Designed miniproteins, single chains, continued (5). Designs and how they scored, part 51

Each design is a single chain, and the fold is of that chain. pLDDT is the mean over its residues in the fold that is shown.

## One batch from the design tools (miniprotein)

Design m17749
Fold by ESMFold2-Fast:
Structure m17749 (fold): chain A 108 residues (1-108)
Amino acid sequence: SSSEVQKAIELLEEARRALQELIRASLEGDEEAFREAEERVRQLIEELRELAEKSKDPKLKGILEQAVDVIEHTLATLRSHPGSREALLAGIGGIIALIGDILDLESL
């Protein structure tokens, strides 16, 4: 539905901003800001997962599941390699691509 698509875009934009904040906090050595951004990302993963489970559109569900995988892989890489800018940038790039995929669904 249109409302599910709008919610998906909103959550992915929030995830992109949270990943950008993780990069900023890491560069500044702000451990508290980093922790807060990581917790926000975890909450967004849960919301994306819930939206995917409720979605009746198989294409939207697939995009949302892929978004969860991208973000979780980014967090797992970051835990193994703290401060990995490549991991965070790849995560941001992946989210931007998935927002594009959702916008393509709206033009149909």
Scores: mean pLDDT 82

Design m17750
Fold by ESMFold2-Fast:
Structure m17750 (fold): chain A 99 residues (1-99)
Amino acid sequence: MDQQTLIIPTESMTPAMRRIPVGAHLAVRLEYPDGTVHDYQAVVSEKTDERIVLRLLSAPAPLRVGDTVYIAPSPHFLELGGTRFRIVDENNTLERIER
C-alpha cells in the first residue's frame, strides 16, 4: 500500500497556505476526467520554504497527471469552491488554477 501524498510548491501556494503549520488538517476534493468527485481529509506532513507535502488520510484510486484537486481549510469551505489545482507530474505536484 503506497502512501498517497500531494505536493504544493511555493509558487502554487495561496497566502493562507504559507501560514499553515505542520499537522494542520485540510479538506481535499479529487475530480477525475469522467466527472466523478471524492472528498478526503489530508494532513500537512512537511512544510518548507519551497513546498508543502499533504498526506491523504484515505487514498483513492491512483492519481493521474491532469487530475483536478480542490483544497480548503475545512469541508465547509470546500463546498464554497476551495482552491483549484492540477496534478502536473507523477509525484502529484500541484499547480494552482486561478479560474
Scores: mean pLDDT 76

Design m17751
Fold by ESMFold2-Fast:
Formats: C-alpha cells, sequence, structure tokens
Structure m17751 (fold): chain A 62 residues (1-62)
C-alpha cells in the first residue's frame, strides 16, 4: 500500500505498542520511534490508545 511520501496510516488495536505497529509496516522502532512520536505528537508510546491513528514511516525519513 502506498501513502504519498514514505509513511502509512495505522490504526492502533488493543494490545498494540508503538514498536509492534512500526515493525508491522517495516519501520525499525529503534531507529524511527522518536520520528514517529514527533510526527504524531505522542509524548509517551505507553500512552497509546486503541483506535488512535498514527502515521508511521515505511522507509527512512530525511
Amino acid sequence: GVIPGESELVTVRPGDTLESIMAAVGADPAVYAETVMQANSIDDPAALREGQTLRVPTRAPA
């Protein structure tokens, strides 16, 4: 699937973590977690809510 640019929209499911969501779309959470948090205005990945929609990079950002 292709979103314009290098990101995918993902809906948080119960029990999902930021790391599991990023891994599912092919993004390395150890490298891109901070970028995803900044892009989605997330202060704490542990505060992620079910039904929340996130933009997650599918390739390395600039």
Scores: mean pLDDT 68

Design m17752
Fold by ESMFold2-Fast:
Structure m17752 (fold): chain A 69 residues (1-69)
Amino acid sequence: SEELRRQAEEEVARADQLGKEMGKINKELSKDEKSRKEATKKINHLAGERRQEVSRAEQLRAEAEAQDA
């Protein structure tokens, strides 16, 4: 139960890191307009990864709660 909650926290931390990376890419767009298409692809990929991490964190928390019940 405690380990599942810890794992959920790690997934949330990874999602936060992905969000920060997306922000950096958006900032870099101001430097090179020709890279916008490639940056959009990278952001979409990272958004997918971030959604996966959030979903897994929610699942792990639900499993931890079930173990406590």
Scores: mean pLDDT 78

Design m17753
Fold by ESMFold2-Fast:
Structure m17753 (fold): chain A 77 residues (1-77)
Amino acid sequence: SSQVQKVQDDIDQDLKKLKEENKDASIDELEKKLQELRKKQVQKIKSAKLPVSDEVKLQMYLIGEVTTILIEHKQKL
């Protein structure tokens, strides 16, 4: 749905900004900031009051994106 897409776009924008602001950060610093952002984004997903299937899909998407950013950062070091 368009509401699901808006929530996903917000997640993507926040993750992109965090990645750009932390390109030179240590792994530990990046992991801490990603976990803080993940908690914030989970609250936003829940607050959107989406169908349960869409909420679960967005939470799984967020976990996957956070994991990918951390792995890619480790590979660049």
Scores: mean pLDDT 84

Design m17754
Fold by ESMFold2-Fast:
Structure m17754 (fold): chain A 62 residues (1-62)
Amino acid sequence: MVIIEPGKIAETIRRGGKEATPELILQIAQRLIEENISQDDREKFAEVIEKVTGIPKGVILK
């Protein structure tokens, strides 16, 4: 399992957003969420990524 810090991840995605494709960001987000077991953490992480990247949280959460 990995330690997920949504604020740090959001900052990294925002900083790289101009260079990274939304597809790649989605793949990274889904992988990190799948490694995290907590439903609450999954939802909060998906909300942060949606806010930064514009990818709907329903797509990130499957």
Scores: mean pLDDT 60

Design m17755
Fold by ESMFold2-Fast:
Structure m17755 (fold): chain A 64 residues (1-64)
Amino acid sequence: MEEKIKKLQEEIKTLNEKLDSLEREGVRAAIAGDEETLARYRQEMNDVLSKIEKLEKELKELEK
C-alpha cells in the first residue's frame, strides 16, 4: 500500500517537472513567434495535466 502511494507521488512529481519544462519551452516558442511549436507544447501540457489529474485521484482513493 505505502509502496503504491510512493510510486504515485514520484510519478506526479516527474510529471510536474515535465510540465515546468514544457512551460519554459512554450514561453520561448511564443517569444520566437513559432505558433506551430507553441500549439504542440500546449497539447503536450494538456496531456500531462490530464495524467496528473488521474494520478491525483488515484492517490486520494488510496489515502482515504
Scores: mean pLDDT 81

Design m17756
Fold by ESMFold2-Fast:
Structure m17756 (fold): chain A 85 residues (1-85)
Amino acid sequence: SMYEALLEELRTLSPEELEQAAEQVIGLLEFAIENADKLSKEQLEELIREGEAFLRALEDLLGPEHPLVQRIRELLEELKKKLEE
């Protein structure tokens, strides 16, 4: 499972490394939203799938109220709206 693999990997990170990993995912999702018109439907669907697995793992480690968890959730919802266009 991608979720299980991500959760195990994220558990090995320091708090600083975990924050940096989350910020990298945020940057990737922001880039995907800005460039949604240039990405294929398959690429958008894969990014959403991978992002949701990462969000689930991050939420299990940091809790649903954590700012990084909330930001990634917001970006994934925005990216899903782009997929419906």
Scores: mean pLDDT 85

Design m17757
Fold by ESMFold2-Fast:
Structure m17757 (fold): chain A 64 residues (1-64)
Amino acid sequence: SEEALARAREEAELLGKGLAIYLGLDPSEVKIEIRVEGDTLTVTISTPKATLTITAPISNLGGG
């Protein structure tokens, strides 16, 4: 859903900023890409030092 995608983007931005600080990078060096394919949400957080990729089913986002 559009709401779940917006929430995923917000959380990814917060995680990316935290990762940048931890790695000694400027938050502006973080690139966030969000892709949806069917029920699969893929979030890619890229920095010059590391790349983090998270995949999750959209139907399972929001609690157990």
Scores: mean pLDDT 78

Design m17758
Fold by ESMFold2-Fast:
Structure m17758 (fold): chain A 81 residues (1-81)
Amino acid sequence: MPSAEEQIQAKLAEIEAELARLREEALARGDTATADFIDRVLARIRAYAEQMIADKVPVEFALATLDFELRVTREEAARRM
């Protein structure tokens, strides 16, 4: 079984890939403001994931929190584009 840290890092990698895709869509439309928004959110999500690992947050809570952050970011990016 992967460790809690490995599971959180794997979820972060999935989120980074999804946000990179949304960022490219924004840039393809000339929407640099939305691309900048995605860059700022990604930096915050990375910091949050690192903090949850450092604080040994229960993995189920950490994964649910990261999934929620991705969902909110996707909804906001869609509203902007």
Scores: mean pLDDT 85

Design m17759
Fold by ESMFold2-Fast:
Structure m17759 (fold): chain A 72 residues (1-72)
Amino acid sequence: SEVEEAFYKRLKEELSDEHQELIQLSRNEAPQEEIDKKALEYLEKVLKIAEELNMPKEKIDEIKEAIEYVKA
């Protein structure tokens, strides 16, 4: 899908630093609260990109569910 390719391309171009920071926090066994905060920030930006690209409802719902999971 051209939309799916555009989505992953934007994630790589716009969120690489944030993704890498999240990986480093997890690898260094940072406090769960700090990991969750960064995961939430990352997922909210992922959701924005998905909505801007009009991704399928199923994909948008998956991202929203991931956000709620981190908040719990």
Scores: mean pLDDT 86

Design m17760
Fold by ESMFold2-Fast:
Parts: C-alpha cells; structure tokens; sequence
Structure m17760 (fold): chain A 100 residues (1-100)
C-alpha cells in the first residue's frame, strides 16, 4: 500500500514524463496533466502547512496556477515546462524532507 509520500513521488514522475512530451499531448492528456499538477500541488501544500512552511505552500499554489493557465492557453513551451517542473520538484523535495 503506497504511502502519501510515495503517491506524491509517483505523480511527480508522471508529470515530468508528460512535460517532456508537452507539445504532442492530446487535449485529454493535457486535462490529465493539469489534474495531476493541481492534485500534487494541493497535497504538497497541505504537508507544507503541517510543518509550518507557509512560504512553500504559497509557492506551490502560484506555480500550479501558472502551469495550468499556460497549458490551458497553449502557451507552455517544452523549455519553460521543464523549468517549471524542475521548480515543482525542488519545492516538493524541500517539503517532503521537513515532513519526513
């Protein structure tokens, strides 16, 4: 039975895989990617709040909003998507280390 941390790590890996193929995603795959980003950011934000890291919680919300809006508008380049997902992973690793 995967822990919440294991589920978050699995979703981050799926997001990274999808982002590498961002320019070739179908509309259905883009909807799935947006859902994964929002779910992952929400769960990490809740963990950040539990460890008193309100700044990381805010950064996660802002980053997820930026990513989703750019995907929805067709504005997200592969280069920008890779940079944003790298930032998401950096914040996630920081939060998970404090929670563990």
Amino acid sequence: KPSLIEKIKERLEEIEKMVKNIENLSEEEKQRLMTLILATAFELSELAKKVGDEESARELSELAGTMVNKIRNGELTKEEALELVKRLREIAEKVLKKYE
Scores: mean pLDDT 85

Design m17761
Fold by ESMFold2-Fast:
Structure m17761 (fold): chain A 88 residues (1-88)
Amino acid sequence: KEVSELVEKALEGKASKEEVEKAIEEIVKEVRELIKKYADEETAKRLEKKLEETYEEAKKLIEEGKVKEAIKLVLKKKLEIEKEIRKL
């Protein structure tokens, strides 16, 4: 719930860099737990790498003040990973 409110603020450009980073960290944590719970070893390694690469890219966008782009990137990757996990 708190994360959803921060996401909405970020998409409107009203969230602080700290708020957006916390929201992204929580999203990454949730997706990582799903990977650990449902993915096999090889799939988990691949998805975890994609998640980490996306997180690093999002951090760079936040530092550039591109908060909306950062949150959109993380949300898109979350949906992609969740869809792949559901196919398992």
Scores: mean pLDDT 80

Design m17762
Fold by ESMFold2-Fast:
Structure m17762 (fold): chain A 104 residues (1-104)
Amino acid sequence: KKEIKEELRKLSTSLTSTAIILVGDLIDNPNDKNTQQALDLVNKAMQYANQGSESFEKGDYDSAIKYLNKAKDYLQQAKKYSAEDNINDVIAQINKIIDLLKKE
């Protein structure tokens, strides 16, 4: 349980860092439709990751896994619009958290 909470905290930090990088890219290229689409998808992934964290805090591990899988799906879609390597790292973090939740 303590390890899952720490990994969820790291996930939140990694998602925020990825969003900041994409915002920086948009400041340099405001009309980049691919970067805007990637940012929108990363923001949706953040919303579902937050719902996963809330479900975990309530002891609803099945809902936490479902929300984290939705977050992962949005990040996989974001990879079509951005070559940002951090997206792969965030997907790997989500997979680790799902594996830990399945052991509860």
Scores: mean pLDDT 87

Design m17763
Fold by ESMFold2-Fast:
Structure m17763 (fold): chain A 77 residues (1-77)
Amino acid sequence: SAMDQEIRALEGQYHQELKSFFENVENGKLTPEEAKQRLQHILAILDRLLALERDPERRAEIERAKEELERIAQELL
């Protein structure tokens, strides 16, 4: 379905953005402000996924990922 295609696209975007974020952090390529902005973007992708996802196990995984990234974002203040 169109919804399933959107979920798959958002999952792909999430994994790509998360990978890019950690690679750039490890290589010292992000200022704290840039890191915060990228984390906010990744959190927005997770919020969209959570709005679309109906499977309880996948929802729990998304919520856990969101909580972890929110914790990291708070530590960058």
Scores: mean pLDDT 85

Design m17764
Fold by ESMFold2-Fast:
Structure m17764 (fold): chain A 70 residues (1-70)
Amino acid sequence: VDVEKLGKAAGEEAKKLGKDSELAERAARTGFAHGGKELALRAFRGVLLSQGASQEQADEAVKRVEEKTK
């Protein structure tokens, strides 16, 4: 998994939802460093929820990031 591509994808999906793209990218990168792709996606999802995204929006964004980084 390309951590640069993962972080960029997370930031782009957060921006589409009107959320903090920089925070989302940092969360994904930090998560990846500690637990690989799985933890990166969990950290990204957590940031979206903490900023008021619905569970459905967060799950869809995570799925899009995962597909972009396969």
Scores: mean pLDDT 84

Design m17765
Fold by ESMFold2-Fast:
Structure m17765 (fold): chain A 87 residues (1-87)
Amino acid sequence: MTTIEKIKEVLAKLRDEIASLSSSPFAQRVIQSLEEVIKRLETLSAEESQIMTMMALHEIRNGFRKNGDNEAAELVDKAKEDIINFK
């Protein structure tokens, strides 16, 4: 499995977990943002995909914390950790 395939798997899982946890307008926007990131990964190198994904997840996590949704923020942190641990 390529690095990009592993990232796509982590993001798809995160999307589904967020959808199960929350139906808020903010969560719906996050789901849409994750789908857009997944689409863009197909046009990027493995290194660019890693950097872009980590930046996007950092922004999403901060958004959930700012919105008081600490449980969703923890899911995002878990996804970031999974991506960092890819070899």
Scores: mean pLDDT 81

Design m17766
Fold by ESMFold2-Fast:
Structure m17766 (fold): chain A 61 residues (1-61)
Amino acid sequence: SALLQLDRRGLAAALGEALQQKLPAEDVARILAADLDDETKRAIAEVVARGGSREEVLALL
C-alpha cells in the first residue's frame, strides 16, 4: 500500500483526508486531537483508502 511509504507528515495528511470521507467534522476533529500511535493512524488511513466501512474505522479507535 502506498500509505505504508508515507512519512509522518504525509501520514497525518492522509489520515485527516481519510477521516473526513467517513466521519462528521466534529468526530474528525476529536480523533485528530487524540494522541493516536502511528500504527493506528496507518490502519485507519488504509481502511479508508481501500473503501472500508465507517464501522471498520471506528473499531480501530
Scores: mean pLDDT 67

Design m17767
Fold by ESMFold2-Fast:
Structure m17767 (fold): chain A 63 residues (1-63)
Amino acid sequence: SAEEAKELLRQKADEYEKLGLHDLAAKLRARIPDVRTVSEARRLYMELTIEYGKKQAEELRAG
């Protein structure tokens, strides 16, 4: 359900927070209330996953 998908997104935001990705966690949390369907939840998850991947790539280039 959409509510179960939103709960998984909240868990993902908590994971980002634990990784020190506070901005990414905040972006995800801010958009969760606007999620109406499982498809919208999936799109939001993919969007934030891409953003996380870009940040990881930046850190690898900086190292």
Scores: mean pLDDT 81

Design m17768
Fold by ESMFold2-Fast:
Structure m17768 (fold): chain A 80 residues (1-80)
Amino acid sequence: SKQEKFNEAKERADKILEEMKRKIDAGEVLTDEELQRFQDELVKAYEEMRKYASKEEYDKFVAEIQKKLDEINEKRQEKL
């Protein structure tokens, strides 16, 4: 179903963000290559979401993920 594919893409995005957060919390420095890889995978998740979600649900999801990314970037800056 469209809802199942939407949920799968959301779970994929959440897993990527969780991995980034785990590495930062462990005191690891994310390399530029790792950061680019994570961003590329998030873009793929966004594209899947756009196919299966309404514009409102898509925009809400993008805002939610952007908030999580901002929190991750803030933690990175604190450890510099």
Scores: mean pLDDT 75

Design m17769
Fold by ESMFold2-Fast:
Structure m17769 (fold): chain A 90 residues (1-90)
Amino acid sequence: MALLEEAERLVADSIAQMNALAAAKAPASEIRDLGRKTLEELERLELEFGTGNYLQTSPEALTREEVLAFFEALRARVEAATAAALAALE
């Protein structure tokens, strides 16, 4: 599903950006802002996926529980990456 692939790409790209910001010794606020924006975008993608009728009729559709677990795992990755990038600064 394109939205799930978009969510995974968003997280991967954000983690790469956080690592680049930490390596460049960017202000901690920039890393925190990137983490926050990524979590907000994940929330929007989860809501968009959950409200779509695509999940209701497709035989390949994930259950609600599977979708919730997927987005929860992505949020945990963003939070962990943000904490690691901030720790790498000082």
Scores: mean pLDDT 77

Design m17770
Fold by ESMFold2-Fast:
Structure m17770 (fold): chain A 77 residues (1-77)
Amino acid sequence: NLKQELLKIYLKSSSTEEFVAEVAKLLGVSKEDVLKAVNDVANELAEEYNISYDSVEDLLRRVPVADLVDRLLEKLL
């Protein structure tokens, strides 16, 4: 289950860089493509949940993980 694997990566990653690298490896896509998708999803979630943030990393720690994972799969697949 790809969604469950992405959730596991998110929960064990200590940084955006680590998360991007592991997701790129899992999906067989470039780190650049994953980073772009993460930034796009972060901006979308910040607007939807009315969150101000200092960094993408800060935002990703403050949003519902299930929504993050669903939107990333939608953009990368």
Scores: mean pLDDT 78

Design m17771
Fold by ESMFold2-Fast:
Structure m17771 (fold): chain A 104 residues (1-104)
Amino acid sequence: SLEERYKQLEKQIDDLYKNKDIDGLRQLRDELERLYEEHRESDPELAKRFQELLEKTKLYIWALEKIKNTTDPKKIAGYEDIAETVPESFEAMRAAIDKIEARR
């Protein structure tokens, strides 16, 4: 069922993030984009859930790419915090990124 597929994808995304598997996350991102588009008109509520999971997957990919490109443990911790806490607003996310990128 699509509900079982959603639960499986949610778990796989978290496992791939823990394993720092960027390529695996990119594959699941592509699958989530297809699921969102396929169900956008027929089941908008389910499509919205896939869209939220897609956004989380994109954030995980972004954070891991940033972590891969730095050796600063404070920056690594900051990017991990953004990925795991998902800031409530665009302004909060921007402020967190700016704090990390300002060498802290």
Scores: mean pLDDT 80

Design m17772
Fold by ESMFold2-Fast:
Structure m17772 (fold): chain A 79 residues (1-79)
Amino acid sequence: MEENLKKAIEYDKQAKEAERQGNFEESARLYEKAGDYYAKSGNRTLAVKAYENAANSYRKLGDEEKAEEAIQKGRDAAL
């Protein structure tokens, strides 16, 4: 699944840049997209890591509900 992996890498790079700039709402959203595309490409380990990064960004925003949702997506992707 070449296209899904390429999209995952692109979103992951954008998420890291947003995080570097302190744009945690943008980084959380982009890390979730990266996780979704890593999962679609079959890269479960990278999907879990992307969702963990999304959860960390949501926690910086004080959004524990979205952080837990991102963690759950990571658990689902690991199955």
Scores: mean pLDDT 87

Design m17773
Fold by ESMFold2-Fast:
Structure m17773 (fold): chain A 86 residues (1-86)
Amino acid sequence: GKEGLEEARKYFEEAEKYSKEAEKKSPPDKRGGGLAAGVASGLAGISLGVGLVTGDGETGAKLAKKMAENAKKALEAGPEGTLELS
């Protein structure tokens, strides 16, 4: 049953990677993309935590994957990007 938790950690690391990339490419005056990626990375961490607490690693992995996708989307949108949680 720990397979999902390992997947969640993987996606959390991926979200952090996208967050760092967004911050490197986002000027201070254009923090939209960096901010959105940072929030998405934080939400991925929360998803990992929920999976750990509930023991439902698969749910945690699914949420972390979604957050990693949001972080990637924020990076692609650039510094004016906005966090999308749908």
Scores: mean pLDDT 61

Design m17774
Fold by ESMFold2-Fast:
Formats: structure tokens, C-alpha cells, sequence
Structure m17774 (fold): chain A 85 residues (1-85)
């Protein structure tokens, strides 16, 4: 359930990024991805932050939460690089 929604988010974010490559509108893609991120991840972000505050290392996080953190970092870096160019 949650893992499926995270996977769908990553797939949708990738699709939006590819559409932005075709249109050249990376700012619009970034805004749309951020809106999806806010909706999906409100609960997950609080859980991740609580774990880190308790001293849990990234490697010790449940796989689903670790995958979310890593996927968001990768998408954010890619969009930031393309928007800056």
C-alpha cells in the first residue's frame, strides 16, 4: 500500500521530468512534483524526522522510509541542476 504509493510517486515524478525535457518547462514540473510530494509525504516525513531525532541511522530505517529519503534526494538534485541550467 504505502510502498506502492511511493513507487507511483517516483514514476509520476520521472514522467513529469521527461515532459519538462520535451517542453523546456522545468519550473512547472518542479512545482507539480512538489505538490504531489506534499500530499504523499506529510505523514512519512514526520516519522523519518522522529527516527533521526532518536539517533536512528539511515541504514537502520525501515527499507520503505529509506527508499523515500533516497528517491526524494535524487529527484531534488536532478531538478535543481536542470532548473539552474
Amino acid sequence: DMRERVREFVEKADELARQAEATGDYAAAKAQIKALENELLKGLLSQIQAAFRAGVALEDLPPELREVVEALAAVGQELAAKAAA
Scores: mean pLDDT 67

Design m17775
Fold by ESMFold2-Fast:
Order: structure tokens, then C-alpha cells, then sequence
Structure m17775 (fold): chain A 97 residues (1-97)
């Protein structure tokens, strides 16, 4: 099992829309991955949201835990979306924070 963490930073006013779209993309990516692999995709997803009221920014952290290929696929899909709407980084972590 592997853990991938995607961290995105977006404008506060866009945060709710971005979170909803990310959740939808995760669902769609799981379904696509399951169809492609011919098996269930058992990736655990955790979403954390931190509001920076002073700077009008929101940090969205999404953690994907599962089989390397599945977790990495989902993490890269979400990273690509977050990069399109703000700043995003991806990292492999050894344990959940």
C-alpha cells in the first residue's frame, strides 16, 4: 500500500466549487480505474480544508491510500485539476499526518 498527498491552494470564493468538482473527479476516476483494471479500486480518500481568512486562500489537502497504481492514478487526476484552478503539489508520504 502507498499513500499520496495532493495539496492545492485556491481562492476562498472558489473553494466550495473546487471541492465539489474534486469529489466528483475522484468518483469518476475510481470508476474509470476499476473499468480499466477489471477489479475493485480500494483507495481510501481523505479531504482536509484549511481556511486562511487573512489572505482569502483555502488549502485543500487530499490523501489517497491504497495500491500504488490506483492511489497514484487518483492523486495525479486530482493534482492536474487543482493545478488548473490554482497551485498544486503531490508527494508520496509514509504515514498519515
Amino acid sequence: MKIFKVTGVVEKEKADEVIKRAEQLIKEAKEARAAYSGREVGVKVRIEVEYDEKNGKVTITITFEGEKEDAEFLANVVKAYLEAVGEAEIEEIKSLP
Scores: mean pLDDT 84

Design m17776
Fold by ESMFold2-Fast:
Structure m17776 (fold): chain A 65 residues (1-65)
Amino acid sequence: MDAIDQALAAGKLTPEQAATLKRLEQRRRELESQPLDDSLDGEITDAMARIQAAVINIAKRNLGI
C-alpha cells in the first residue's frame, strides 16, 4: 500500500525513514512471491517478524508514541 508515500507527502516521515520502510516492504513482497521451496517457511516467518518489528520501532521512536 502507498501509506508510506502518503505519510512522506504529509511530512510525517523523513525521506530516510520512508526509504527504509519501502525497502522492508519490498523485501517482504519478494519473500511472499517466492515459489514454494522445501522448508522456506521458517525463513519467511522470521523475515516478516523482523520487518514488522523494524516498522513498529521506526514509527514509535519518531512519533514519540
Scores: mean pLDDT 65

Design m17777
Fold by ESMFold2-Fast:
Structure m17777 (fold): chain A 80 residues (1-80)
Amino acid sequence: MSIIEKMEELARTSNDISTIASLETAAMLIASIKGDKEEMRKLYGRIADVYDRMAERTEDPEKRELLLADAARYRELAAK
């Protein structure tokens, strides 16, 4: 509600988004290497963990459900 509270929330969100972007970039680079399926799975697991953490930080139930759905999707990819 206050400007300070909103700025703190944006800072946390930006850090999580930056982490996801870095992990997604690493996953895309590894996707070109046929022999490294295990490393790809590990990266998907790490992306899922970041989405879970974002979901824990949000108080919006609808946003939480979307973040948990993304986490579940990446966790399923990591399990193969």
Scores: mean pLDDT 67

Design m17778
Fold by ESMFold2-Fast:
Structure m17778 (fold): chain A 82 residues (1-82)
Amino acid sequence: MEKEKEEELLYLAAKLAYLSEKTGEAIDMSKLSEKEKEAIKYANELIAEGYRAEQAGDEERVAEIAEKLEKPSKEAKEEIEK
């Protein structure tokens, strides 16, 4: 996946998560667009891969996944808290 597309999907997933926290409403998957569903699925798969890497002791892969998640998460949080 191209870096820009990955960052866009991760940003969208993080934004949905922070909006859910801010409103107190659970994310209703049936009300999401196909792109939003793809974003959540991709973020969940990446997080699951990070968990598997941690269990395997693959510190390099854990760091790589954390770095990929950091920027989109920060940007989404700043936008929602603004």
Scores: mean pLDDT 78

Design m17779
Fold by ESMFold2-Fast:
Structure m17779 (fold): chain A 75 residues (1-75)
Amino acid sequence: SVEEELAAAEAALAAGDGEAAFRHAVRAALALPVEYLAEAIGLILRAIGMLLDGASPLEAARFLVEGVRELLARL
C-alpha cells in the first residue's frame, strides 16, 4: 500500500539509505490511486531530474515522499 511504502521510505531516510528511500518512495507514488497516475509519474520524473542535476538520492527521496503525502492528503 502507499502507506506501507511511505513508512519504509521514511525509515530508509532516517537510516541515511538514499537508494532504499528512493526505491520505496517511487513504489509509494506508483501505489497511489490510478486517477493520480499522471501526477505520480510527474513527481518521479522531477525526482530523476533532481538526481541528474546533482541532488543526492536522499534529497530526491524526500521530494518524492512529500509529493506523495500531498496527493494522499487530497483523498
Scores: mean pLDDT 85

Design m17780
Fold by ESMFold2-Fast:
Structure m17780 (fold): chain A 81 residues (1-81)
Amino acid sequence: MEVPSLEEFVERVEEVVEEGLRNGESEDAIAKRISEVGKEYMEAVKEAGLENDPEVQKEMEELERRAVRLYLEAMARLAAA
């Protein structure tokens, strides 16, 4: 099963946020990068047939919560620059 772990997904979100900040991208562009990573994870879950697994759903909620925190931290960094 090739669904990324929680740790791997968070690392990927951190990577795209740092890339967006490094490139001087807008708040909307950084949000889009995070959204695309989330889409890739959701498609992998769907293709694995795990979209209705309660444990996977709880893990997805935690991933969304952590992605939102990373986004807010990126916005704070942009506001401080």
Scores: mean pLDDT 76

Design m17781
Fold by ESMFold2-Fast:
Structure m17781 (fold): chain A 80 residues (1-80)
Amino acid sequence: SKSDAVSTGIAGALLGIGGEANARFFGDGKTGIEDGEAGVKLGEEGIRLGKETGSQAGIEVGELGVKEGKRGIEAGKEAL
């Protein structure tokens, strides 16, 4: 559903943001990578569901999840 696309994208964005924050502010590289990777996967799923259901909001928050997830992975690798 459109609601599932949005919820999935939001979850991805929150995980990505949290992963980046943990890596950058607390030096937790493992959490940065793990939560960043989860953020990318949920972001990609949000984009997929958004395209299938015609949810532009789902696509947009899914793209944010991918973007922030990648930042979390990058920050995590630097913190290791």
Scores: mean pLDDT 87

Design m17782
Fold by ESMFold2-Fast:
Structure m17782 (fold): chain A 86 residues (1-86)
Amino acid sequence: SELLKEQLEKLFEEKKRETQAVIDEHAQSDPSVARQALEDFKRFVSLIESYLDTQGKGQPWAEPLKERMREAVRELEAHYNALLAE
């Protein structure tokens, strides 16, 4: 479903943006808050992947979306670690 793809992509981009904002705001002042936001994002990604493995199975956009989400986790982890190193 194109509608499902659009809804999941919007939800993913919104969650990524919100997580990055929390990391940017809190990484140096309260690292535990930033770490919790990152862990919450990882759980979100895992839940969507599980959903895609059932409801998204056979959809040509499912695997590309999963890869984008996994890449976003790696990017946010690298960003968090870079801010802590400063």
Scores: mean pLDDT 86

Design m17783
Fold by ESMFold2-Fast:
Structure m17783 (fold): chain A 63 residues (1-63)
Amino acid sequence: MEKVEELRQEKERTMSELDAAIEKGRALAEQDPELGSRYVRAAEEVKAQTQADLDRRIAEAEA
């Protein structure tokens, strides 16, 4: 309950960094489509999982 604001700021920062990683993976796909596509998928899965985890942590901190 004490670090809700910090968790929200962490989520904002982490999501921005993951978006940058996805963009990097797309650039890699231009030179190596198999490697780049795999990188993009991994980054998208990490983004979805990280968002769910942070949302859960925020909800628990608010409870």
Scores: mean pLDDT 80

